# Ledger of designs, part 73: designed miniproteins, single chains, continued (2)

Each design is a single chain, and the fold is of that chain. pLDDT is the mean over its residues in the fold that is shown.

## One batch from the design tools (miniprotein)

Design m6676
Fold by ESMFold2-Fast:
Structure m6676 (fold): chain A 54 residues (1-54)
Amino acid sequence: MMEAVNLEFRALAYLSEGKNEEAAKLLEKAADIYESEGDTETAEKLRERAKKIK
C-alpha cells in the first residue's frame, strides 16, 4: 500500500512536469501493487488513467 501511494505521488509530479509517459509507467506499477493486494477497482482506475495520459 505505502509503495503504491508513493508511486502515485511520483506520477503526479511527472504529470506536472509534462512527463506523461513516465507518469503512465508509475501509475501502471502502482496498479499492479493494488491488484496484488486485492484492490482491483483502484488498479483498474490507475490503468485507465495511465492509458489516457499516453
Scores: mean pLDDT 79

Design m6677
Fold by ESMFold2-Fast:
Structure m6677 (fold): chain A 100 residues (1-100)
Amino acid sequence: STDANAAALGKEIHELIKAGKLEEALELLEKALKEGKITEEQAQKLAEAALVAYAARQAEASEALRKEAEAIRTEEEAKAFLKSLMKTEAEKKLWEIAEK
């Protein structure tokens, strides 16, 4: 089932994000989607979880980003904060998949 595939993939993506391997995590996600192992909706949810984990890692490494994150009070502010972190091609692809 795609649910079992999504659960296994989600765990692997989480470990790659923790290791700072965003491009590898994206390649894995895109390959699974292309091969029909997960649905578009499952890919979006996995990308959303990866985006949150990636942002948390960035905030841990930066006092300025941590302070900005601590000031967030609304969903609109949270979305703006996450989008502001999307600088590289890989980060922009992660955002695009999460926002589909």
Scores: mean pLDDT 81

Design m6678
Fold by ESMFold2-Fast:
Structure m6678 (fold): chain A 111 residues (1-111)
Amino acid sequence: SKEKKAEELYKKGKEAFEKGDYEEAIKYYKEAIEIAPDSPVTPEALTNLGQAYIKLGKYEEAIKYAKEALALDPENAKAWGNLAKAYFNLGKYEEGLKYLKKARELEEKKE
């Protein structure tokens, strides 16, 4: 199925990310989203896209994908964390702190 192929691509993206191959991880995550945009892996792939772009120092792209992940799940603590990291790296400390507090509140709620 398209959903199973998206899951396999998402797993390849995670493997590439763990090896430090961030550009390769981005390619796999994007393919997973394109093949099955309504699949359960899409919010996770969008979140991990944001993280991979942060690793590459591409903070504007990281913000874009973090916001897309949050549009699908506003309680995604990892996406709020990515947004905070990107804003801190852009020197926007007040916004970064606001998003970091949101991420921490959501993580505490999920214990």
Scores: mean pLDDT 88

Design m6679
Fold by ESMFold2-Fast:
Structure m6679 (fold): chain A 67 residues (1-67)
Amino acid sequence: SEALAVALLMANSGLSEAQARRVVALAREYGPNPPEEVVRELAEELGISPETARRLIEGAATLLETL
């Protein structure tokens, strides 16, 4: 479930609930291979590198596929 994916992402990455919900929403919309522009936007929103933003979306997509 999305709620469980959000909870696990928060526990594993230290993101706030709002940040985790944002990452999960992007993973649901784009899957594990989001466009570079989406990765850049998330990176700017969270104040993290594009590499970290991509890994967060990929991780969230994996959680959604397993739950």
Scores: mean pLDDT 83

Design m6680
Fold by ESMFold2-Fast:
Structure m6680 (fold): chain A 75 residues (1-75)
Amino acid sequence: SKLVEEARRLLEEAEALEIKAAVYRTIAEIARKRGDEKTAREYEELAEELRRRAEELRARARELAERAGVTLDQL
């Protein structure tokens, strides 16, 4: 199914963004512990933007999966 294929692609993209966001949060934590509040804020903001984009992709993937008659955990 084209819908299942596209939903899977969106989930893979969302997962990649979520991993990147986790890395950026870790960078922000390290910067904060070292007293670099500017770098910490910059990476926190980048992580939040990536998380938001991942949520949008997951929502879209869920819509496509529902239209195909499957759940996201089946992809």
Scores: mean pLDDT 89

Design m6681
Fold by ESMFold2-Fast:
Structure m6681 (fold): chain A 63 residues (1-63)
Amino acid sequence: LEARQAAAEAEAARLRAAGLSEEAVRIYLLHEHLGLSQQQIADMFGVSVATVSARIRRARAAL
């Protein structure tokens, strides 16, 4: 549990250093570390699934 939190914070810090928005960082962490579907995240943030998918791809490219 603690190891997962440490990994998530380390990735969040790298994404922020790369200039990603807080929204993009949160979307990436919710998908990658919590396993939420792109549809669930889209509904939570009030954006399209395409927007969620694009933000996840950008975050992965920045790591």
Scores: mean pLDDT 78

Design m6682
Fold by ESMFold2-Fast:
Structure m6682 (fold): chain A 68 residues (1-68)
Amino acid sequence: SEIEELLEELKKLVPEEAKPYLEKLEEGIKNKDIDLIIDSLVKLSELIPEEAKPLLEKLAKLVEEYFR
């Protein structure tokens, strides 16, 4: 899926300290835990480099659409 592809691309671009939040985001998506997804996205936006932000924004939009 496009969500899985974006998650794999983000894993390559993010620092090690951000990886636990990517794992929590993946868990939230699998479990449909909206609170976990939102919290993880907020933390990732604080930790990721500028180059990764467009990918995170695209992922957030796809996840929001998936839960509508």
Scores: mean pLDDT 82

Design m6683
Fold by ESMFold2-Fast:
Structure m6683 (fold): chain A 65 residues (1-65)
Amino acid sequence: SAEDYIKKGELYLHRGEYDKAIEYFKKAIEVDPSKRKEYEAFILHAEALKNQDVELFKKAEEIRK
């Protein structure tokens, strides 16, 4: 079900595997398009967390140089 995909996405988010989380949230939309807006919020949250990790990595590189 769409809820099963959301649950898998949440688990990957918790593990820091943002691309996998986004993949499962997109699968949830494919299964239940009526909840697209709700599931898009999960995707945006995963993208925000991914971008935060990228910025932290770049900041560490800048400090080292």
Scores: mean pLDDT 77

Design m6684
Fold by ESMFold2-Fast:
Structure m6684 (fold): chain A 90 residues (1-90)
Amino acid sequence: SAEKYLEKGKELFKQGKLEEAIEYYKKAIELDPTYADAYENLGDVLEEQGKLEEAAKYYEQAGRLYYGQGDYSKGEKLFKKAEEIKKKIS
C-alpha cells in the first residue's frame, strides 16, 4: 500500500539512505497521487540533499493537496516553507 511505502521511505531517511527514501516516496505517490504526506516527505529528503528547487516544488504540491483536503493549517505551512526556500535561491 501507499502507507507501507511511506513508512519504508521514512525508515530509510532516518538511516541517511536518501536516494532509497526518494524511491519509496515516489512509489507511494504512484499508488496514491493525492497522498499529501508523501509529497511533504519527498520535499524534506530533497531539501536534505540540497536540491532546493525540487524541494520547493514538492512542498507546494503537498500544500495544494492539504488545502484540497481541508487541512489549511498544513497547507499554509508548506506554502511558507516553499516560499522561504525560493527566497534563498533567487
Scores: mean pLDDT 89

Design m6685
Fold by ESMFold2-Fast:
Parts: structure tokens; sequence; C-alpha cells
Structure m6685 (fold): chain A 89 residues (1-89)
């Protein structure tokens, strides 16, 4: 849906901003919101958008200074990516 895509775009921009600033708490919050919205896309069958989103989150997460927060976010995004990819096979 258009609303989901708009919210996802806003969430990823916010996450990228927090990551560049080194704000792990802000980043995790923004990514959590984005992952929840991406899960709704998976439920609706929009796997392509979910894949693009998961890839961007994994890329941005590498800017986080906290190794544990980075690992948790990367695992969640990688899981979303794998599920969405499996649906397109």
Amino acid sequence: SEELKKKLEEAIKEAERYAQAGDSDGFVKAVREALKLASELLEKGDYETAIEFAEKVMEVARQLPDELDRAIVELAAATLYAVAKSKLS
C-alpha cells in the first residue's frame, strides 16, 4: 500500500540519520518500526519492496558503533530478506 511505502521511506531515512550520528537507541527504534512495516508488506505479498528495505537496513546498520545492537538489527533484516527472497523463488 502507498501508506506503508511512505512510512517505510520515512523510517529508513530516520534510521540512516541516527546511524550517521552514532545514536544506537534512535537507530534501533527507527529500524524496529521499519521492520514492523516491512512485515506488513510481506503479509500483503509485496516481497520486492521488503527485499529492498532489508538490504538498505543491513547497509545502514554497519554504521552503528555498538556491536550487539548492530548484530541484532542485521539478524532481523537478514531474516526478513531471506523470507522475502524465498517467496520470489
Scores: mean pLDDT 78

Design m6686
Fold by ESMFold2-Fast:
Parts: structure tokens; C-alpha cells; sequence
Structure m6686 (fold): chain A 78 residues (1-78)
């Protein structure tokens, strides 16, 4: 989970800098490590290849927020 969060933050930074090559490399690593689904990988790859960095960043934020909220809810409801 820490590695997943780190890779998501690195992807967000690459997208902010409009670094397409670095963003695609990080996205590939997220997929290879099974941190994201095939559908999430394909959607993000399409957005990044089209240089829709703002939309790609929004999707990555949603993914990181949903995972963080889920982990917090599980901890609080125990």
C-alpha cells in the first residue's frame, strides 16, 4: 500500500509536469504490480497518450482518494 501510494504520487507529479514518458512508465509499473485494473490502466494510458493530463490527473486522484477512504473506514469501524 505504501508503494502504491508512492507510485500514485509520482504519477500525479509527472502528469502535473506534462511528462508523458515518465507518466506512461509509472502507469506501466502500477499495472505490472497489479495495483490498478486493466480497465483503469487502458483508460489512463489513452488519456496520457492524448496528452489529456488534467483528466488523467483527476482519475488518479479519485483512485488514491477511494483507496485512502476505504482503508480509513475499515480502521474506524473496527
Amino acid sequence: SEEFTKLLNELLEALKKKDKEKALKILEELYEKKYISEEEYEKLKELIEKEEFKEARKLVIELSTEEGVKQLEEAVNK
Scores: mean pLDDT 79

Design m6687
Fold by ESMFold2-Fast:
Structure m6687 (fold): chain A 118 residues (1-118)
Amino acid sequence: SITITESGGGTVPEGGSLRLTAAISGADLSKSTVAWWREPPGGPPIGIASLSADGKKTSYAPEVEGRATISRDDAANTAYLDLSGLRREDTATYYALVSSPEANNALAFGEGTQLTVV
């Protein structure tokens, strides 16, 4: 019942920056944990950023720490991942994941958005 639609990927030069967006329906983000995961070519999915349900705690994987910012807009029910200083290693499909008490804290994830760094 939770739907997530990611957008904002594309082809971006090294050293560039972009914002990834996840539009969520079927869950209230102001009461939900949101995370961003990425799946690099030929590699396993890896969690890279998370934001607690109360919006007060963030965590980042070492590979993106200092270059990534996770945020949400509770009124728009939308989550964001801002990435800067892009590297070729940031090339991946990016997924937003949501865990909501309305869904018994089951994980929901979208179809992803592809980032290619050239």
Scores: mean pLDDT 87

Design m6688
Fold by ESMFold2-Fast:
Structure m6688 (fold): chain A 66 residues (1-66)
Amino acid sequence: EKREEAALYLVKGTNAFMEGNYEEAVKWYEKALELYPENKAGWRILADAYEKLGETEKAEEYRKKA
């Protein structure tokens, strides 16, 4: 199921985020949202990860999807 695969990618992204690896967190969060784009919380955490990378414009774009 798409949600189950998305949940796995969110876990991988969150683990990377907690380690301070925001670039890898973004990679996994984007994969999760490709599978389940209706996840509002997912768009929020992706925006937070981009903000940590200094990608303010992308962070704002994805925050609007949340």
Scores: mean pLDDT 82

Design m6690
Fold by ESMFold2-Fast:
Structure m6690 (fold): chain A 63 residues (1-63)
Amino acid sequence: LQKEADELRKRALEAREEGRLEEAAELYLKLSEKYDEMGDPISSVGAEMLAMSLRVDADLGIK
């Protein structure tokens, strides 16, 4: 699970840096699920909130 979380985080960061905000949001949602499976609810909530923020930014056309 940790390796899967690390891979998802890497892909989410790459998507975010490339301006693929919707894809990054989806990857952060998957990351949130992995953190929850690992028993890390704080990191899970953090990833979910970041995904929601990125989705809002994509919808508004800001970044």
Scores: mean pLDDT 76

Design m6691
Fold by ESMFold2-Fast:
Structure m6691 (fold): chain A 59 residues (1-59)
Amino acid sequence: SMREEARERIRAVVEANAEASAQERARALAKLIEELLAEGIPETEIHALIEEVLAEHNA
């Protein structure tokens, strides 16, 4: 589903930036948010998915 694909993309970005600074991680997530919004995923759903992924990984 689109939601599952979005979650996996968010997880991949978080994992790829696990050793990065908070600022670098924030920039990577901001770019992903722009992409997901352009694909028609609601902003509220994107934020909920990011919170879910970050709860599974150290913020």
Scores: mean pLDDT 80

Design m6692
Fold by ESMFold2-Fast:
Order: C-alpha cells, then structure tokens, then sequence
Structure m6692 (fold): chain A 63 residues (1-63)
C-alpha cells in the first residue's frame, strides 16, 4: 500500500539522517530528517513525523 511505502521510505531516510549526523553533516542530516517527516506524515504516522521534524530543527541549530 502507499502507506507502507511511505513508512518504509521514512525509516530509510531516518537511517540516512543518522549516518549524516554521525559524520557531522548537520545541514544535510536536517534536510534528510525533514524528508523522513514528510513520508511519515503521508503515512499518517504523526508521532514519527513530529520526532523527525524536531530532530531536523535541533540539527539546524548545530549547522
């Protein structure tokens, strides 16, 4: 389903964001977390979307 595809993409983007964050690429990580949030929102997972958006905001402050 489209919901399952969005959840899968969101999870993959969370992993990519974590990898970028660990590498110190805070601006890139923030952008990836924002994309993850959009996919979680499209899947109806509001909690995961909010978590990803908060993470992106925190990382922008470091960049």
Amino acid sequence: SMKEKHLEMGRRLLQSGEDAEKAGLYKQAAEVYELAAQHFENAGDTEMAEQARKKAEELRKKA
Scores: mean pLDDT 88

Design m6693
Fold by ESMFold2-Fast:
Structure m6693 (fold): chain A 71 residues (1-71)
Amino acid sequence: MSREQLEEEVTVALALMFRGIGNILESQGNIEAAIESYEKAIEYLKKNAPESPEAQKLIEELKERIEKLKK
C-alpha cells in the first residue's frame, strides 16, 4: 500500500467517524450539531481525498443528509 492510498483510507475513516457522530447527534435531536459534524466530514474529504470515488460518494450522501435536515 502506498502512502497516498494509506492517507486516503485514513481520510475516509475519519470522515466516517464524523458521519457516525452526526448520526448520534441527529438521533438525540441535536440537529444543528449533527449538521456541523457532517459539514466537517465534507470539508475533510474535499481537502484530503477530493479524487477518491469513495470520498466523492460520501460527500454526496452527506450533502443530501444536510439538505434533508435543514428542511
Scores: mean pLDDT 80

Design m6694
Fold by ESMFold2-Fast:
Structure m6694 (fold): chain A 98 residues (1-98)
Amino acid sequence: SMELIKRLTILKFRYIAAETEAELIKRKAEELNLEEAKKIAEEVEEKLEELRELIKKAEEALKKGDEEELKKLLEELEELIEEIEELIEEGERLIKEA
């Protein structure tokens, strides 16, 4: 459905934003030598890799017309990106308080 395509497209934009923000947090944490922020950046990198693999699976489900699999993957993707975004917010908070 067009609804599922829109959800996947929004997820891809959120992924790009999260990847960019994570890189900035990593660089700033290294500059300021903030061990807690460095650990958050590492956890975000691991979760972004999981997200990338799930996006690839979602794209394959879309190509096959498997709407049920796509819907399931989108739910997993949306939960994972929200977790990533919360970690990014925490990393940004630690950097601002330094």
Scores: mean pLDDT 89

Design m6695
Fold by ESMFold2-Fast:
Structure m6695 (fold): chain A 58 residues (1-58)
Amino acid sequence: MEELIEKLESEDPEEQVEAARELGKNKDPRGLEAFGRLYREAKSPEVRRAALEALGNI
């Protein structure tokens, strides 16, 4: 789980997408603030979509 939080802070959009999906599926609230930030600030549409989906799962 801590590894997934670290991946949310990664500069690699693929890692950010994977981490957001995994944390969202597990309904892990530790990602909640990071999901909000990624949705608002990420330049990648894929990252923003994954963050939004993760927020909806929690």
Scores: mean pLDDT 73

Design m6697
Fold by ESMFold2-Fast:
Structure m6697 (fold): chain A 73 residues (1-73)
Amino acid sequence: SEEAEKLLREGKELYDKGEYEKAGELFKQAGEIYLKEGDTLLAALAYKEAGIAYEKAGNFEKAKEMFEQSRKL
């Protein structure tokens, strides 16, 4: 998905700038798009990246949720 790939690129740019909470949100959105498209591998990777970003932001509840979503796929 071009939309999901764009969200991953934008999320990475935010992550590199230290905007971890917003990066996590974009990675989560990319994961949701991949999951809707049936790409479970890319969805799992995007949710894992979202979890890492939320963890860096200190948002441990959202990080746990994202890691659990990734693990289920």
Scores: mean pLDDT 90

Design m6698
Fold by ESMFold2-Fast:
Order: structure tokens, then sequence, then C-alpha cells
Structure m6698 (fold): chain A 55 residues (1-55)
């Protein structure tokens, strides 16, 4: 049904946004050559935000 397709599309959009947040954090860590401490903090923050988006 259309409603089921819409719900699935919404879920896919949320998953996509969550993955983008994680991907952006990883890209920044590698590109900016962040320290272990800074990389860990950034990745932890990204994981928190990604989980919030999947809520």
Amino acid sequence: SEEERERQRELNERIGRALRVIGDALDRIFREKLSEEEAERLFEEANRRALELLE
C-alpha cells in the first residue's frame, strides 16, 4: 500500500541521515588527521546523533 511504502521511505531516509552522520565523522577524522582523543570524541558524538535520528 501507499502508506506502507511511505513509512518504509521515511525509515530509509532516517537510516540514510544516520549513516551520513557517521560517514562525515569518519571522513573528517581521516582527512584532518585528528588525534586519537579528538577522533574518539567526534566519533562518540556522531554515534549519539545517529542513534537519536534512528529513534
Scores: mean pLDDT 83

Design m6699
Fold by ESMFold2-Fast:
Structure m6699 (fold): chain A 78 residues (1-78)
Amino acid sequence: DAEARLAAIAEGLEKLRPEEVELLVAMGLSREEAEEAVERMRELLLEAARALAAGDEAAAARLRAELEALGRAVEAKL
């Protein structure tokens, strides 16, 4: 079901967290900023996946815009 697939995706993404944090730190973010950015990105991706699974196109579009804004904010810190 959708929730089981979402849980599996969340588990897979969590396993990548250390590498993603280290990449952002290597690019110039502080460890705290990198950890916060990765956590926020995970939250938004999982919410977007849940919205898409539910057929909530408006919520999915809003969350996509929030992900794009987060990406720009991270780039501005580099």
Scores: mean pLDDT 79

Design m6700
Fold by ESMFold2-Fast:
Structure m6700 (fold): chain A 64 residues (1-64)
Amino acid sequence: MKLVAETDLDDVTIQAVVRDLKEAFPEAKITRDGRVLTVEAPNEELAEKIADVLERIGAKVTRV
């Protein structure tokens, strides 16, 4: 399951979010490109949990 999250967050905040997501969801692959995060989760349940976290911080999440 793949997610693309577009953020309006500053660099420091995005770095903290990526670190926290990697610690909470070590099974997911998280890649950052500027203010865009790409998440590859092994299953839909984990993808939806990560999407919920990202949406709560104001990211625009697209399920691919």
Scores: mean pLDDT 83

Design m6701
Fold by ESMFold2-Fast:
Structure m6701 (fold): chain A 73 residues (1-73)
Amino acid sequence: MKEDLEKLRELMEKALEAKKAGDKEKFIELNKEMFELIEEADEKLKDDPEAAEEFTRELTKLLVESAKKLKEL
């Protein structure tokens, strides 16, 4: 869970860098990796509602931060 959140943060930062560089292919690939990681994390957390809630809370924070950075581009 925490490792998945850290990997998501890294992928989001790399996606923003690719967007700034105009690397459309890399931006799409990184977004695909992020969605796949989210799906895998959701599957792993099916039997742990407390961990699922914590993951959702932290993921929401990352998504809000990423959306703000994308608007600045």
Scores: mean pLDDT 78

Design m6702
Fold by ESMFold2-Fast:
Structure m6702 (fold): chain A 86 residues (1-86)
Amino acid sequence: KVIEAVKKGEEALKAGNYDEAIKYFQEAIDLTNGENPYAYLLLGRAYKKKGDIEKAKQYFEKALEVARRLGRPDVIEEAEKELKEL
């Protein structure tokens, strides 16, 4: 369920279908009651690809917050890198 939403979002992101990717990543977040730091990271990347830098920053910060709370060093590293590149 959650894995399928993330997979569909990643496929949409690779295809350049950013709005579709955003919908799937939002679904993954909703399915986890906001406890999916990787989906927040991907949502930030999708907004960055759309040129929405403010939303990209918001979601990278949220990914970092959730990843720190859940002990996800992989997502912490990627979110910090994304924020530095903005």
Scores: mean pLDDT 86

Design m6703
Fold by ESMFold2-Fast:
Structure m6703 (fold): chain A 59 residues (1-59)
Amino acid sequence: MAQRRKQAEEEKKKIWEEILKLNPNMTEEELKKMREAIKETADALIRIGDEVDEELRRK
């Protein structure tokens, strides 16, 4: 279980390094905003899913 968390962290780190390698001109500030946007979008999608489920049950 803790091992899964460590693996996820390592994978994220490698992915971000690859992103930096592919986009060398990208500023750290841009990367930070990109991460925030991705996180916010994912959360919004989860919320939308919950709302859709509620709507179906409302009927």
Scores: mean pLDDT 68

Design m6704
Fold by ESMFold2-Fast:
Structure m6704 (fold): chain A 66 residues (1-66)
Amino acid sequence: MKKVLVVGALDLEKGEELAKKLKEKYGFDDYIAVQASTVEEAEAKAKELEKELGAEVVLKTVDLLP
């Protein structure tokens, strides 16, 4: 099963830089950065992407409120 890293961040540019680094370090097949203000919003977006992509999604959040 394809494994995709999703990084939820308030700042998309910061999230995308981190997602790229973590993808290379941990061997994910792909990465996606999403803008979110809360962990709950990031989790909802990651779940939607998991359904759309048909892949295993691993979520990492950066500088988000619970």
Scores: mean pLDDT 80

Design m6705
Fold by ESMFold2-Fast:
Structure m6705 (fold): chain A 55 residues (1-55)
Amino acid sequence: MDDAILEEIRRRAEEEAQRAEERALAQGLSPEMARLIGEQAGQATRNQLLSELKK
């Protein structure tokens, strides 16, 4: 994978993480829990995109 593809994956994962965190906060979860949910969503998105590129 080249740097441009990895940068796109990271950007999309970060955007998904931010949105998941914001939704969790809106639901009344603590900032710590919201961050963990965001990180999990970001990792899931990153893993999915990396899997598509790898096969």
Scores: mean pLDDT 79

Design m6706
Fold by ESMFold2-Fast:
Structure m6706 (fold): chain A 79 residues (1-79)
Amino acid sequence: MTKKELFEEAKKAVEEAKEDIEADIASLSDKEAAELYRKIVEAALKGDEEKVLEELKKLEEYLKEKREELLKEKKKKLE
């Protein structure tokens, strides 16, 4: 895979996940998740394919952890 093909694939993955990521960020009001998403977009606009993939992985890992914490909080508040 060329760097350009990798970039297009990464960009497509971000676009496909965009609505889910935006919903997660909005529901969490999470500054760190928003910052990670911003870094992905900035890297994509600069054509830094490696940075896009790196930051996307970090965001996915962070959102997974935050989603688990949010689910725990919801369970705790259920009566």
Scores: mean pLDDT 67

Design m6707
Fold by ESMFold2-Fast:
Structure m6707 (fold): chain A 64 residues (1-64)
Amino acid sequence: MSIQELEDQIVDMMVSLVESGRLSKEEALELTKEMLDFLVKQGYISEEQAKEMLKRVEKALEEV
């Protein structure tokens, strides 16, 4: 999986969970932070990549 594919999947999942009412926007952001922290600790992504992914999720959730 490319970094772009991973980013797209995380964004789509979080938007879907908020739109379906399973998570609030705040809960989706917290879950995203936890997932990104895990991925950085496992060496799958850098801290800078995690920062950019979080910003993209935040922007996507603002549009919901």
Scores: mean pLDDT 82

Design m6708
Fold by ESMFold2-Fast:
Structure m6708 (fold): chain A 60 residues (1-60)
Amino acid sequence: MLSLEELHEKRLEILEEVEKDKSLTNEEKKKEIALRMAEYLESKGDEELAEQLRKAAEEI
């Protein structure tokens, strides 16, 4: 089971990597962050939360 601390730490890492990519718009960055978080959550077995993040990314 993912701890909240591990989840928060991974989100910050993804945020830093995406923010460094100057070729992305703010909207593309938000979508990329959500998609990368969804992939991470799915890899850890949290498919429900991963699906919610993918749907949120599609709305951006």
Scores: mean pLDDT 78

Design m6709
Fold by ESMFold2-Fast:
Structure m6709 (fold): chain A 77 residues (1-77)
Amino acid sequence: AEEKLRRAREALKRGDNEGAARYAVEAALEALKQLPKELIPRGIGLVLRAIGHELDGDGEGALRDAEEVYRLAKEAE
């Protein structure tokens, strides 16, 4: 998840919103797999929002949602 978040940030830095959104959604899906069962519904909602941002070409929005899922996964450790 962290490596794909880094790739998403690099894509945003060069103005590649579509690439950033794609990497962000991939990171969010990886982080979702690490969530405890109690947080899965919230994680699913965040992943769906990230996918929505990807469909809109909003790499920044997708990255924000992905970073939130990743933070939840890290905090659950």
Scores: mean pLDDT 83

Design m6710
Fold by ESMFold2-Fast:
Structure m6710 (fold): chain A 89 residues (1-89)
Amino acid sequence: MTLKVYTPLEKEIKKGMKPRVESEDLKDYKNGDVVEGLTNEEPFKGVLEDIKPSEKGGVEFYLNVLEGTIKEGDIVRIGDKEFKVEFVK
């Protein structure tokens, strides 16, 4: 599964940022669901906020980054599913 992170200018998404994220596999999730990094050197945690339908047929959230940093190619867990992070410019 792939988590698309909308980041036109950034190489990393850091604590305090709120990028939009999208995946067709996010349909079963809700506001407040926790995102945890699995492959990060530092602990990564965020929460999903402001669900809306995606024009691409999935769902979008804002990812409120509470702790740490994610980079393209990192693996994150949301609930029982693992997602590979893809940066979209």
Scores: mean pLDDT 78

Design m6711
Fold by ESMFold2-Fast:
Structure m6711 (fold): chain A 87 residues (1-87)
Amino acid sequence: YDSLNQKVFEELSKTGGTIDLKPFTVTRPSGLITVYNVPSSLRGKTIRLKVEVNGEVKDYTVTVSSDGTLTFQLPLGSVILSVSLVS
């Protein structure tokens, strides 16, 4: 449950900086992650996810939908380390 949730995105919308997460491991076989009710200030914005995949740290970018939904797919076993806004 919810290490990458609405509260993380509320803080991101206020600070505009990097939000470090407690490590979140992708355990769903599909790798599909969906976050609902993303703040209106972030809708249409591009979010950068710092993710560890097979021992390598990679940056992934995802755009928040106009309806406040953020949906993206990561490889199984990926660890999400932080969330930031693309400046």
Scores: mean pLDDT 73

Design m6712
Fold by ESMFold2-Fast:
Parts: C-alpha cells; sequence; structure tokens
Structure m6712 (fold): chain A 79 residues (1-79)
C-alpha cells in the first residue's frame, strides 16, 4: 500500500496542474481520486473531491455531477 500511496500523490500533483489549466478530464479524474480517498475516512479529500467535481462540471464534464453528489453525501457522513 505504501507504493500505491506514493504513486497516487504523484498522479494527484500532475492532475492538479492540468485542472488549474482548465483540463476538464483532469479535474474529473482528480475529483474521483479524492472521492476514493475520502471513502477511506479523509475529510480533506472529501472536501477536495467536491471542489474538483464542481470545477469539472463547470468545464463541461457531465460525469462530474454524479461525483459531486457522491462527494457531498460522503462529506456529510464524515462530519
Amino acid sequence: MEKEIEELKKEIESLEILAEKGDAKAALKLAELYLKLGEKGDLEAAEKAIEYAKLAKKLGEEKAEEVLKKAEELLEKLK
């Protein structure tokens, strides 16, 4: 699991740069990765999943609406 966490961190960093440049697919993938981390109990990850899902939706990713809904439900459970 340690190697998977390190690889995930590098992927997140790369996707954050792309999402900031307006890449809708990068924002969606980042929202999905943060949602997965939030499901493991990371409150900050759940909050970031909401942020990036909103960004992806604004940039035109239809799938982002489903991710946003799941992230909002997850955050409410973690509070």
Scores: mean pLDDT 80

